# Designed miniproteins, single chains, continued (5): the designs that were tried, part 53

Each design is a single chain, and the fold is of that chain. pLDDT is the mean over its residues in the fold that is shown.

## One batch from the design tools (miniprotein)

Design m17823
Fold by ESMFold2-Fast:
Structure m17823 (fold): chain A 81 residues (1-81)
Amino acid sequence: MKYEKIAEKVYEELKKLGHPEMGKLAADTILELGKEGYSFEQIKDYVTGLILNEAISRNEPELGKKMAEAVKKIIDEVEKE
């Protein structure tokens, strides 16, 4: 399934950015929403919001934006395949 590929790529990219815990949270959320039948747009909006809110709560908004943009790029690239 495409959402499984997205989850794997998101985990790998966020781990590369030094945040494997955030990568796991994002990947697990993508898998859950994908299994429940949410659209790629809904998954993208929810997961990027989750990342941004978590980063803001940790006083790291710039890092949150970087991680959210990486997630958006991965979802957009896999959706177009």
Scores: mean pLDDT 84

Design m17824
Fold by ESMFold2-Fast:
Structure m17824 (fold): chain A 65 residues (1-65)
Amino acid sequence: SHMEEMNKAGLEFARGLLMGLADADVASGGKYSDQLYQAADQASQTLPAGKAVADEALAARDAKK
């Protein structure tokens, strides 16, 4: 249960960070693209279901272009 709670907290934190970076990247005209890609790659490599969260954030950023 503890590991499950920690993984869930990590995913929620990553989702918030990635969505925030996606919104900032759109609002700035691409100024935060490198930070978004780095955070997305890190989430994909380190978290259970991290790739799904990263893909959602990248798709959200691209849809707002």
Scores: mean pLDDT 80

Design m17825
Fold by ESMFold2-Fast:
Structure m17825 (fold): chain A 90 residues (1-90)
Amino acid sequence: KRQELIEALREGIEKLKGLKLSPRGQKIRDRAVTGLEMLIRRLELEHMEPEEAKKGALQLLDSLIAQARKANDTKLVEALEEIKKKIEEV
């Protein structure tokens, strides 16, 4: 359902904004927040189907998890993996 996905994406953004991260982690977080906010806007405007947005979110999160691991930002990796799990459950 579109609304459930929007709610999961918003919860993910709030989780990410609450983190105290390294400068490298902050840049990765900012990319995550921007990407997830863009997906929310497209879902709200009905420019994107929920299945497409879910796939896009999961692909974005996988890419950012890899970047966070390379940056050795364990808190960011854990947060992104939790957000990914919640989105997968929608």
Scores: mean pLDDT 88

Design m17826
Fold by ESMFold2-Fast:
Structure m17826 (fold): chain A 87 residues (1-87)
Amino acid sequence: SSALEQAERLLAELEEGKARLLARLEAGQMTPDQIRRQIEALEALREMLEALLAAETDPEVRAVLQRIIDVLEETIAALRAELARLE
């Protein structure tokens, strides 16, 4: 379905975004304020996706949405770990 294809594309884009963000963290290219703003943005996106997952009835779309949420949670955890190291 079109919804499944869109969800799979979003998952791929977020996986690539996570890799680029982690590379920036390893290179020391983010300030604590930039890390905090990124965490806030990703937490807002996660809450929106959790609401979408709660309303979704297609099991295949639900599975992809859950994987997207997992990627966001992993990314937020990495950002929080780096923020704690810098503070």
Scores: mean pLDDT 87

Design m17827
Fold by ESMFold2-Fast:
Structure m17827 (fold): chain A 61 residues (1-61)
Amino acid sequence: SDLDKEIDEALKDIVKAVSYLAAKNQKSQEFAEQIRKKIDELEKQGASAGDIAKAANELAA
């Protein structure tokens, strides 16, 4: 039926929107992981709190 077709098309649009948001959220999580890893590396090297903060801010910009 025409209604079934409209429902199928709406579901496809919803799936695309959800996939887009999930991909965007995954990139944000990957970016947060990269910042955390860099902070951990700097801490292990004995970097000052100021140097760590500067590096984190530069990565976040």
Scores: mean pLDDT 70

Design m17828
Fold by ESMFold2-Fast:
Structure m17828 (fold): chain A 90 residues (1-90)
Amino acid sequence: MKSGVLVSGLSEEEAEKVVEFLKSLGAEVELGRQSSLVVSASGLTEEQAEKVKEFLKSLGFEIEEIETEGAIVYFGKKKNGASATIEIFK
């Protein structure tokens, strides 16, 4: 099953590292710039989404798990205000 991730509020250096990591997993990555850098990716397997979750934890994200009818969702927050959402579709 394919899953997705959205990360916002990263520094330019951190955003670049997240993009490189996601590309190394074979994910389709989009980088947007509004008032902050936003990294999004789709096409993740459940295993790849778990690897992204552990990578975000290594960057200092605190991850909370919420199970919904169609997905498991991980919400991440950093003390600097950065946030992440990982969706694993059932």
Scores: mean pLDDT 77

Design m17829
Fold by ESMFold2-Fast:
Structure m17829 (fold): chain A 89 residues (1-89)
Amino acid sequence: RRVAELLVEAAEMAAGRPMSSAEAHLEAWEQARKLGGYRGKAPDEEELAKLLLEAVRETLREIEAGLPLSEESIRALEFLKAGLEELLA
């Protein structure tokens, strides 16, 4: 089980439709190229999982405080949180 697999499943939930792993990876790759293209060093799987879990937890706290987000996106974030916590256990 990998962080990439959890991201694919979460992307499908947030989009409200099935999505191929290739399609989700391509979209993630395009975003990484735009925003993280200058990062010369990729974090390892465990470090990536920890960073992503912190970001998801923070976003869920903001939603609880009143940040407007779709029900699909909230479910996707909750799924990611649970999966990342299990991966890091």
Scores: mean pLDDT 63

Design m17830
Fold by ESMFold2-Fast:
Structure m17830 (fold): chain A 110 residues (1-110)
Amino acid sequence: SLMERLREVIEALDKKYSTLSPEKQSIYGEILSTLETLILTNNFDVEKIAEALRAMLKKSFPEAPEEKIEEIVEAAREFVEALVNGEPLEKIVELAEKFLELYYQLIKES
C-alpha cells in the first residue's frame, strides 16, 4: 500500500539521519512530520499536497522569495510523484533528502 511505502521511506530517512546533530535531526523530524501530515490529509494527491504546502510556506515565511518557496514545493511534488508511481526506494529517499535540505535552508535563512 502507499501508506506502507511512505512508512518504509520515513524509516529509511530516520536511520540515515541518526548520525546528524540533535538540532538538525529535530528540524528534519518536524519537516518530515509536516509533509507526512499533508500527504495523508490530501490522500496522496500530488497537486493538492503542493498547493497546501505552498500556502503553508507563504504564511510561515512571508519574507521568503517566491522562487525559494517554489523550489521546495517542486521538490515535494517530485518526491510524492515518485512515491505514488512506485519508483525504487533509493530514488524516493534521494528526492525526500533534497526536499528536507531545501526546507532546512529556508528555516536557517529566516
Scores: mean pLDDT 88

Design m17831
Fold by ESMFold2-Fast:
Structure m17831 (fold): chain A 88 residues (1-88)
Amino acid sequence: AAEAARAAGRATVEKWAQVFEDVYRWLLERGALTPEQYERELEQIRQDKADHLARLDALYAAGASPEEIERYALFWTEEHLREIEKRR
């Protein structure tokens, strides 16, 4: 059901946001980021998380299929991972 897909999608977004925060903290600890860069990345992750959760909720409210909801949650994860990879 779409509600189950929404709940799973929200959990996926929250889990990956935590993974991204952990990765950036690790980069900070290794001196690959300045404290100022780290703070900007955390703010960006939190904003992106909020925006993606809101859009996922909007898709559900609009009657999107479970497949569309799941695809949207995965798309956010893939896009953000590519941005992290570019900064290596």
Scores: mean pLDDT 77

Design m17832
Fold by ESMFold2-Fast:
Structure m17832 (fold): chain A 64 residues (1-64)
Amino acid sequence: VTRSAVEVDGKLYITTQNGDTVVSREATTEAEIKEAQELLAEQAKRDAEALPVRIEQGARVMAL
């Protein structure tokens, strides 16, 4: 089972995929909002690991 979160127009959505079934729901309760924020933080950390590597490698080559 895979879970992900996305923010659209200030609303948080949680998507759960189990095999061929994909369910997306709006985070409306405090617990759901917290889960969505934690998923977004994990996704942002992974994105930061990808984007800074590209940017930093460019900067490091120029700084040689």
Scores: mean pLDDT 68

Design m17833
Fold by ESMFold2-Fast:
Structure m17833 (fold): chain A 98 residues (1-98)
Amino acid sequence: MTEEAVELARRAKELAEEAKRLAEEAIELAREGRFEEAREKLFEAEVKLGLARIYLGVAKLLLKKFGRSEEAEEAIREAEEAIREAEELIREAKRLLG
C-alpha cells in the first residue's frame, strides 16, 4: 500500500476538476461571444489537464510497483473519471472556438 499513490491520484482529481471548471467557463464565454476570454480559460484548462495526467501517471506507476490498495485504486478511478470529463468539455470548448 502506498500513501503517495493516493495523494498523487487525489491531486490529479483536483487538477482535473479545476480543468473541467475552466473548460465550462470557456464554453459559457464562447456562447456569449467573448472569444478572447474563452481562449484564455481554455488554455488554462489544457495546462491543468496536462498536469492532472502527469500526476495520475505517477500514481499508477507507484501502485504497480508497490502493490494493490483499494484506497489507491478508488482514488485513481475517481481521477480517471474527472480527467475524462475535463477532456470532453475541453473538446466541446475547442469546437465552439474553432
Scores: mean pLDDT 87

Design m17834
Fold by ESMFold2-Fast:
Structure m17834 (fold): chain A 61 residues (1-61)
Amino acid sequence: SSGAGALAGAREALALARAGRDPAGAVSIGGMSLKEAEEKGISPEAVELAREAIRLARERL
């Protein structure tokens, strides 16, 4: 799905990053959501959430 899929993935990645349970998975899911949202110019919220997830996850790696 378009914007809904990117947003859902970004939210999942952020939840994983905040929990600190799977930082590699958070980076992977966040990266995919960020790429989809940026390439299609959809869901600016997904872009911001995915970037935050990647930043937090990288701090725990």
Scores: mean pLDDT 78

Design m17835
Fold by ESMFold2-Fast:
Structure m17835 (fold): chain A 78 residues (1-78)
Amino acid sequence: MKELIEEAVKAAEAGDLKKTNRLLKEIAEIAIEKGADEVKVTAIMTAALIEVMGALLEGDYKRAAEIVREAGEELEEL
């Protein structure tokens, strides 16, 4: 889990939306497989994706990375 979160953060820092989305989806799938509530996982992912898109549109890759880290850590705690 932590390694996937770190890889997703690095993808966001690089402005790689496609890789960031793929890795966040893998993190979400692992959380669901471990018994996390699907609605909670979907809510966290949806909120994170909206915020990441906003940050990337502004060219703020550092903010995009922060959002991804926060979402990944929240998913790990479920």
Scores: mean pLDDT 84

Design m17836
Fold by ESMFold2-Fast:
Structure m17836 (fold): chain A 65 residues (1-65)
Amino acid sequence: KEREERIKKGAEVAYDILKKYGLTNEAVEKARKYLIDELGLTEEEARRAIMLGSYKAAKDLKKKQ
């Protein structure tokens, strides 16, 4: 329950960071650090959240074409 909810919230935060800073390796690392340090996600949970957030950000950029 709580684990999936944390990952979902983390994905939203990662999406916001990636939309603000762009889909760069630096932005991905910044999002990962924030999810672990500030939101208390585990390394694995943060990785899953970033994958979901990155996918959503990429999809939104594709729509802008």
Scores: mean pLDDT 77

Design m17837
Fold by ESMFold2-Fast:
Structure m17837 (fold): chain A 65 residues (1-65)
Amino acid sequence: EERLERILEAVREELLKSLSEEKADLAVENLRKGENFDEARKILVEAGIPEELADDIIETVKKYL
């Protein structure tokens, strides 16, 4: 729980450097709920996160759900 929240917080901070709060929150909420991973992945890549790293983030989140 604590580990997942720290990962999501770090992801949100990174997204906020390039995206609006609404988009960052949408990606983080999708990851937290374990829903719409394809949409979350697209938002991560849009923010400039490499596809391989975005996939690693999603797999890590799935592991802690």
Scores: mean pLDDT 81

Design m17838
Fold by ESMFold2-Fast:
Structure m17838 (fold): chain A 57 residues (1-57)
Amino acid sequence: SLEEATAGLARAAAGGPAAARTAVAELSKHYGDEFAREAGRRAGVAEEDLEAGIRGG
């Protein structure tokens, strides 16, 4: 769910920008870019890390 994805991204982001980008890329790969952007924004992922993750996925 979006709530579970947001919680997962928040945990990944606590591990640093690289971990956040990897988690965003996996969400984008499996659920699409819009879902990954929404979950990332809710989780407080920095815009630059969010876009880097999406481009890398």
Scores: mean pLDDT 82

Design m17839
Fold by ESMFold2-Fast:
Structure m17839 (fold): chain A 65 residues (1-65)
Amino acid sequence: SEISRVAADALTVVGAAIEGKVRVEEVDGKQVYTVEATSPEEQAELIERIRRVAAAMPSVRLRLE
């Protein structure tokens, strides 16, 4: 289901943040996620996962640097 996919994406993003591949900051009352992974393939995967989480959760935003 969509909710199961979003939950899996959110858990993957949290794991990536612990590994230093995603930076999380609070900006204007939102949790803003920036991808810091060095691999282009890993960057693209994490960006897509964060986009899905942001679409489901109003408090989450993706920052593209």
Scores: mean pLDDT 81

Design m17840
Fold by ESMFold2-Fast:
Structure m17840 (fold): chain A 100 residues (1-100)
Amino acid sequence: MEEKRKKILEELEKYLPKELVDFIRSHAENEDERLILAGDALSLYIQGKSLEEIKKAVQARLDYLREHLTEEEIRKLAENGIKVFEKTLDSIKKAVEEVK
C-alpha cells in the first residue's frame, strides 16, 4: 500500500502547477494529508479555479481535517481518494487516446 500511495501522490502532483504542489507540501504534515489536498486541488484546477481560490480551499480543507477528524478517518479519506483517482486517471488516459 505505501508504494502505491507514493506513486499515486507523484502522479497527482505531476498534473498540478508547481505553485500548488509547493503550497501543499509546505502545509501538509504527512502523506495522507498530501494525498487528500492534492486530489482536492486537482479537482478544482480542472474546474478552472484560480490558484488563489484553490489555495484557500486547500487551507480550509486542511483546517477541517485537523479540527474534526481522527488520524484513522484522515487515512480512510486518503485511501478513498486513491481509489477515485485511479478511476479518473483511466478516464483521462482513454479520452487522450480517443482524441488521437
Scores: mean pLDDT 76

Design m17841
Fold by ESMFold2-Fast:
Structure m17841 (fold): chain A 100 residues (1-100)
Amino acid sequence: SLEEFAKKLLEILEEFVEKVKEKLSEEDAREVEEMLRYTKEVIEKMVKEKASPELIALAVMSGAQEIKDFAIKKNPEYAEYFNELLQEMVDKIRELLKEY
């Protein structure tokens, strides 16, 4: 179902966000949590509107890219690590899309 697909996508995004937060200050981690909350609200609306799995996946990837860019600005020493985390997340989303 679209709801189950979105749930799995958000679990992948949440895992990415938790790893990003480990390399940020408490203040910057709170900002990332707000960005995550906003992305979740967007995805919930897209599910209600019956958006395609591909569009929902693009919205999640867009939100993750924004979080990554913010994290790099706040802790540029971990830029390579944050880029690697985003790539791992994108690869997981691409695999999930093959099932839908």
Scores: mean pLDDT 91

Design m17842
Fold by ESMFold2-Fast:
Structure m17842 (fold): chain A 78 residues (1-78)
Amino acid sequence: DLEQAAVRAVVEEGRRLGLSEEAIQAAVDAVRAGYRGDDVSAHEYGKKVIELAGEENAKRLHAAALEAVREYVRRKAE
């Protein structure tokens, strides 16, 4: 499940960066909203991540989610 792979990556990276549980939860909610096609909620949760964790950490969480999706697709192709 692509959504679940992205969620796990965001949780692991957020904890590695020492982010608050509120910031990690906002990032998880943004990922789930995005995968469900709820672009409005995804954008609002993304703003909350930036407010709670800062722009650099928000970018790191986004990069972790993208890499997890790429790896999941690669594994399924094998």
Scores: mean pLDDT 82

Design m17843
Fold by ESMFold2-Fast:
Structure m17843 (fold): chain A 64 residues (1-64)
Amino acid sequence: MQSLVDEQTQKGVEIGKAVQQTLDQAKKQGLDDDTVEKLLEQTLEKMGQPGSLGRNMLRDSRAA
């Protein structure tokens, strides 16, 4: 039980870090929101997550 929770937490941290790095890279390069969204979808898909999660995260980031 505990090990599964720890694995899930670690996976979430890695996903969050990858997303943040992608956003920082895109901001540095001056990429359009549409391009950033596609990059997030590709990053999440490579990590076994649904691409729609990237859209939600990008929307929340823009709302702040």
Scores: mean pLDDT 67

Design m17844
Fold by ESMFold2-Fast:
Structure m17844 (fold): chain A 86 residues (1-86)
Amino acid sequence: EVKIVGISEEEINGKKVVKIELEDGKTVIAFLEPVSKEELEKMKKEQKEDPSKRYIAMLEGSSVKEEEYKEILEKELKELEELYKK
């Protein structure tokens, strides 16, 4: 359906993110590191103001270890990339 046109690694507020650009102009921003509650609140506000942007993040203090979250996220992003790589 919607193809990935770009995948880039960036840094937002000192935290590593993967930015996935879709051909319909939508963007998925996945944080590779846990975010604070305040950062999550800002992301929710930005999604409400611009529904073309989607954020994926894990809260600090969750039961999932940071390294485990990063590995899960990298695996999911790599699987998504391979699926749409052509």
Scores: mean pLDDT 70

Design m17845
Fold by ESMFold2-Fast:
Structure m17845 (fold): chain A 77 residues (1-77)
Amino acid sequence: SELEQRRREETEKLLKLLEEGLEIGREKDGVRSGLREASRKILEYTGSEEKAKEVIEEASKAVEEIKEAVEKLAEKK
């Protein structure tokens, strides 16, 4: 359906904006700068602060879990 296709296109676009933000952050000051840039791009694209916040909150949780896992692995050496 057109609605399902539009949802898919929106999801792909949001993922692209998140990925672009993370790449920008990599050059500046790591993941936190990347998440800030991604949040801005998503807000500009969607016009929805709620949607931008939701995407960034989920991404931030994932990053924190990865960070904790890496720290635990580093502590074993």
Scores: mean pLDDT 68

Design m17846
Fold by ESMFold2-Fast:
Structure m17846 (fold): chain A 78 residues (1-78)
Amino acid sequence: SPEAVERVRRHARELLQKAIEEMKKNNDLDEQTWLDKLAQIVRELAAEARRLGLPRDTMLEIAREVVKEFFKKYDELK
C-alpha cells in the first residue's frame, strides 16, 4: 500500500540520519565500520518491507536510495 511504502521510506530516513549522526559524534571514518552500519540498515529495512508485503521492485528502489545517500554522506565526511 502507499502508506506502507511511505512508512518504510520514513524509517529509512530515520535510520540513515541516526547512523550518520552517531558516526559523526564518534568521529568514525573507517570504511569497514560504515559498510557494517549500512548492512545493518539494509537488513532492518528489508525485514520491515517483507513484513509489510512491499513489492520487490519498491524494496530495491528504497535500498538503492539508502545506499546512494549513505555513501554520499561518507564521502562528505572523509
Scores: mean pLDDT 80

Design m17847
Fold by ESMFold2-Fast:
Structure m17847 (fold): chain A 81 residues (1-81)
Amino acid sequence: SAEELREQLERARAAIAALDDPEAQLLALGSMVQEVAKRLSPEQAAALLARRHELAAAFRAGEITAEQVLDEAVAFLEELL
Protein backbone atom coordinates (compact mmCIF):
# COMPACT_ATOMS: atom_id res chain seq x y z
CA SER A 1 0.00 0.00 0.00
CA ALA A 2 1.00 3.66 -0.28
CA GLU A 3 1.18 3.92 3.53
CA GLU A 4 3.54 0.93 3.78
CA LEU A 5 5.68 2.44 1.02
CA ARG A 6 5.85 5.81 2.82
CA GLU A 7 6.88 4.05 6.05
CA GLN A 8 9.56 2.13 4.12
CA LEU A 9 10.79 5.42 2.60
CA GLU A 10 11.01 7.08 6.05
CA ARG A 11 13.02 4.15 7.47
CA ALA A 12 15.28 4.01 4.41
CA ARG A 13 15.89 7.77 4.49
CA ALA A 14 16.91 7.64 8.18
CA ALA A 15 19.26 4.68 7.57
CA ILE A 16 20.86 6.27 4.49
CA ALA A 17 21.27 9.66 6.21
CA ALA A 18 23.11 7.90 9.08
CA LEU A 19 25.84 6.77 6.66
CA ASP A 20 28.94 9.02 6.89
CA ASP A 21 30.05 8.23 3.31
CA PRO A 22 28.40 10.04 0.35
CA GLU A 23 29.21 7.13 -1.99
CA ALA A 24 27.57 4.65 0.41
CA GLN A 25 24.54 6.98 0.65
CA LEU A 26 24.17 7.01 -3.15
CA LEU A 27 24.51 3.20 -3.39
CA ALA A 28 21.91 2.69 -0.64
CA LEU A 29 19.59 5.21 -2.34
CA GLY A 30 19.98 3.31 -5.63
CA SER A 31 18.95 0.06 -3.92
CA MET A 32 15.95 1.79 -2.31
CA VAL A 33 14.85 3.23 -5.68
CA GLN A 34 15.06 -0.22 -7.33
CA GLU A 35 12.92 -1.81 -4.59
CA VAL A 36 10.34 1.01 -4.62
CA ALA A 37 10.13 0.88 -8.44
CA LYS A 38 8.88 -2.75 -8.20
CA ARG A 39 5.78 -1.45 -6.33
CA LEU A 40 4.95 1.34 -8.81
CA SER A 41 3.20 1.45 -12.18
CA PRO A 42 5.52 1.22 -15.23
CA GLU A 43 5.02 4.97 -15.84
CA GLN A 44 5.83 5.89 -12.22
CA ALA A 45 8.84 3.53 -12.20
CA ALA A 46 10.18 5.11 -15.41
CA ALA A 47 9.76 8.62 -13.94
CA LEU A 48 11.55 7.58 -10.72
CA LEU A 49 14.47 6.01 -12.61
CA ALA A 50 14.80 9.10 -14.84
CA ARG A 51 14.84 11.36 -11.74
CA ARG A 52 17.50 9.14 -10.12
CA HIS A 53 19.71 9.51 -13.21
CA GLU A 54 19.25 13.32 -13.21
CA LEU A 55 20.14 13.58 -9.50
CA ALA A 56 23.17 11.27 -9.89
CA ALA A 57 24.40 13.38 -12.83
CA ALA A 58 24.00 16.62 -10.83
CA PHE A 59 25.93 15.07 -7.91
CA ARG A 60 28.76 13.93 -10.22
CA ALA A 61 28.89 17.47 -11.70
CA GLY A 62 29.28 18.90 -8.18
CA GLU A 63 25.98 20.81 -8.39
CA ILE A 64 24.33 19.16 -5.34
CA THR A 65 25.39 17.24 -2.22
CA ALA A 66 24.58 13.59 -1.42
CA GLU A 67 22.14 14.86 1.25
CA GLN A 68 20.38 16.99 -1.39
CA VAL A 69 20.18 13.95 -3.72
CA LEU A 70 18.51 11.98 -0.91
CA ASP A 71 16.13 14.87 -0.06
CA GLU A 72 15.09 15.38 -3.71
CA ALA A 73 14.65 11.63 -4.36
CA VAL A 74 12.42 11.20 -1.29
CA ALA A 75 10.40 14.33 -2.17
CA PHE A 76 9.90 13.01 -5.72
CA LEU A 77 8.73 9.62 -4.39
CA GLU A 78 6.28 11.29 -1.98
CA GLU A 79 4.81 13.35 -4.86
CA LEU A 80 4.56 10.19 -6.99
CA LEU A 81 2.49 8.41 -4.28
Scores: mean pLDDT 77

Design m17848
Fold by ESMFold2-Fast:
Structure m17848 (fold): chain A 72 residues (1-72)
Amino acid sequence: MGRIVYVDDKTAVVEFDEPLTDEEIEAILGSINPFDADLIFSEDRRRVTVYARRLPAKEIAERVISAVESVR
């Protein structure tokens, strides 16, 4: 399960209980347009930092969670 642990207008941090698999990372990258946000994955793969460009950071963070849930 993923959750938003931080959000403001430009930045969100999503935390997962388990490290993200390669398939889940690919699903995230496939669901987010590079024009909408930059994504930074933590070394332990439990955290995704969203730097939003065009859409609110919360919306991109919710898309990240949905992408992971789609491949579970």
Scores: mean pLDDT 83

Design m17849
Fold by ESMFold2-Fast:
Structure m17849 (fold): chain A 76 residues (1-76)
Amino acid sequence: MEEVEKAVEEAIKQAVLTIKSIPDVDLARELAEVLVELLTKRIAEKYNLSDEETEKVRERIAEALEATVAEMEAAA
């Protein structure tokens, strides 16, 4: 459980840095959508998560990345 939580936090941290490095907000939004699905799938496969656990991970990643894109849109 702690390993999954740490993996989610690290994935969010790296994804946020990647998204913030993109000056095009529209492209950043599209990348955020792709990263939510890609990172969720990778973590679910690595830790053999249940469907319920996979959805919780997706929600956490989506919330963090949506907040990041919203901050970038507000700054533009």
Scores: mean pLDDT 83

Design m17850
Fold by ESMFold2-Fast:
Structure m17850 (fold): chain A 50 residues (1-50)
Amino acid sequence: SITYTVEEGDTLDSIVRKYLGVPPRYVVVSNYPDNPKVGEVLNIDYRLVA
């Protein structure tokens, strides 16, 4: 899992690329909210897929 503070303009895809350095297609994410707010601290659970 990762802990990330939401920044203005962030999307799940941008966070995955920024933090994990891989295209979003290679990641399965859980525990991501539909409407994250700027400044919100997220605990994102993820798994890399081969």
Scores: mean pLDDT 74

Design m17851
Fold by ESMFold2-Fast:
Structure m17851 (fold): chain A 67 residues (1-67)
Amino acid sequence: MTVSDEELQALIEQLGSADEATRLAAAQALGRLKDPRFREPALAALKAHPHASAELRSALWELSQVE
């Protein structure tokens, strides 16, 4: 699957969105890419928003499981 750098940055930005659905969608999209490059942004988002939805936490955990 081909994703531009622009889209990747948009997804990372969306992890900090005020909208829960947007944050969840971004985390799931990053998880599908299975790239270790996204682990640091995911961890940073988790630290910044520890009170995020359980669904978002699960998606971020998936990022931790992929290489």
Scores: mean pLDDT 69

Design m17852
Fold by ESMFold2-Fast:
Structure m17852 (fold): chain A 104 residues (1-104)
Amino acid sequence: MELGEKAKKAALEGKGEEAAEYARKAARSGDVDSALLAGEGAGLAALEGKGEAAAEAARALGEMGKEGYLSGSLGEGVAATAGGTLGASGNEAGREAARAAGEG
């Protein structure tokens, strides 16, 4: 969870590059809860208007899913958390985060 908490904090602070790096580390750690928390952080960042940071974190998690560090169902959960229902109030920022997760 520590890496996921750091990814969430970085995303909420608008630090996209830092959030993406912690998100990749969380996914590679094999800690499912850490990876999900990184996805939650991306979704919350989108809601707070930090769309760029949200997109960077979501893209990093999508990349890790493609590399096999996240199972298919977990990857879907991370993408949904990053941009789906949590991003609804974030409007365009939420949609961009979900798109970035799918592209990664």
Scores: mean pLDDT 68

Design m17853
Fold by ESMFold2-Fast:
Structure m17853 (fold): chain A 92 residues (1-92)
Amino acid sequence: TVTVTATLDGDTLTVEIPDSLSEEQKAAIVRAILKVDGVESVTVEGNTITAKLAPDADRDAVLAQLEANLRKVPGVKSVSREGDTITAEIEV
């Protein structure tokens, strides 16, 4: 298993994707983020996804949507949230 961490700091959501994930799993994580309401822009650079929230976005709703969407990623075993951080354990 590998750990994917998503952290919301201010209006910026940063998701770190480990190299050990399959291309299918990486694509599913990108799709999970793109489906979140309140995301204004998304940039994918290497192993990091950066999403910027709209100024009026509900931060708690964004995190709740991301948590739900990450549970649908192939191989996911657990998803947990602690404050502004979401941690997903994924079978590779």
Scores: mean pLDDT 83

Design m17854
Fold by ESMFold2-Fast:
Structure m17854 (fold): chain A 70 residues (1-70)
Amino acid sequence: SREELKEWVRRVLEQAGLTAEEEALELLVDKVGDDLEQLDRALTRLISRARGPVVTLELVEEALADFVPR
């Protein structure tokens, strides 16, 4: 489900020492979908571009503005 996917994403970010805004998780899932390879690409990008401990809606918008799922 969407909620299970958001929880999975949150746990991956937590392993990298990051938390996420609820709105950031919503946008990430909306842009990327449920393909694990695409999620890995998006999460790697977000983690590398994080400037602080929180993945914000702004970071997702900036980092994934040009993201096109395959």
Scores: mean pLDDT 81

Design m17855
Fold by ESMFold2-Fast:
Structure m17855 (fold): chain A 83 residues (1-83)
Amino acid sequence: SKAQELLDKAVEDIKKNGYTEEAINEVLAKYQPEAEKLGLVLEAFIEKISDDKYKITLRVYDRKTRELVAEKTIENIPKEKIK
């Protein structure tokens, strides 16, 4: 789907650009116009999974209903790369 293609591109850019809040927000800003044209919203969620590990989940929602359309997770991110 186009939502999945958008999500895959955004995840690839995050992996290349870094896992700081600033870097993630730059990638979200880059892909939001494409998401908006599809009637979608792109959001990122950072979750602590252990003392030294985080994950980032990117989610695509329908803008009107807020139903989850697609998601992709980046696992096993070291704490040092997040903050």
Scores: mean pLDDT 84

Design m17856
Fold by ESMFold2-Fast:
Structure m17856 (fold): chain A 70 residues (1-70)
Amino acid sequence: LKTGRDLVRKLSEELNIPEEKIIEAFKELNIDLDMPASELKSRRELLVLQLSGLLNLNKEQVEKLYEILS
């Protein structure tokens, strides 16, 4: 993963959530889709908390999100 846009695609595939919903969550959090994935991964704990709330993720989806951001 190189950018936030790559992360959106990966999250859509792994969590079975439409890319549009993930993009809207990123907009709500003021996350630029061109932001480096390394920057997003450095914020992993906070990003997992915020995205889990905005996307109504279940426990299995939260575990997948942690895996993707590792």
Scores: mean pLDDT 83

Design m17857
Fold by ESMFold2-Fast:
Structure m17857 (fold): chain A 65 residues (1-65)
Amino acid sequence: MEKLQQIEDQMKELADEATKLFSEARQAGKAGNKEELDKYAKKIEEINKQMVALTRQYLALRKEL
């Protein structure tokens, strides 16, 4: 159970980070700052990969309980 909670906490942190990055990317886009927009897009892509991996681990652990 502790391991499931740790994964949930990590997923929540990544979701919060993604939300902030989306807000910053939207502001950069409105300002026409393409360089910052590209940086935020890459960070969001990395978070998405981490979320997929954590979701798979979470589901596998839940299935074995």
Scores: mean pLDDT 80

Design m17858
Fold by ESMFold2-Fast:
Structure m17858 (fold): chain A 93 residues (1-93)
Amino acid sequence: KLDERALKLRELMIAEPDQERRVRLAEMARLLGEKVLSESSSERTEKSEEAEKRAEEAEREAEEVLASNTPPKIESKSMEAARKAVELLEKAR
């Protein structure tokens, strides 16, 4: 669930003493939140199915890391996955 992932990112951020990692987690939460809002606003009907699928796949990859409640050692790769999801949604607009 997209909302649940944002909550998990917040939990990781609260537990993270490193400011740089906290900023990274907060940014991921924002990117995932933007995706949820974009889809819930009926914008999904205007997106290309192909771009939406790619965004979902990139988001799933990021969610796998978060779902295991991994330590705030989320690599740039998970951030890239989240950013790709938002980028694909933006292109689908």
Scores: mean pLDDT 56

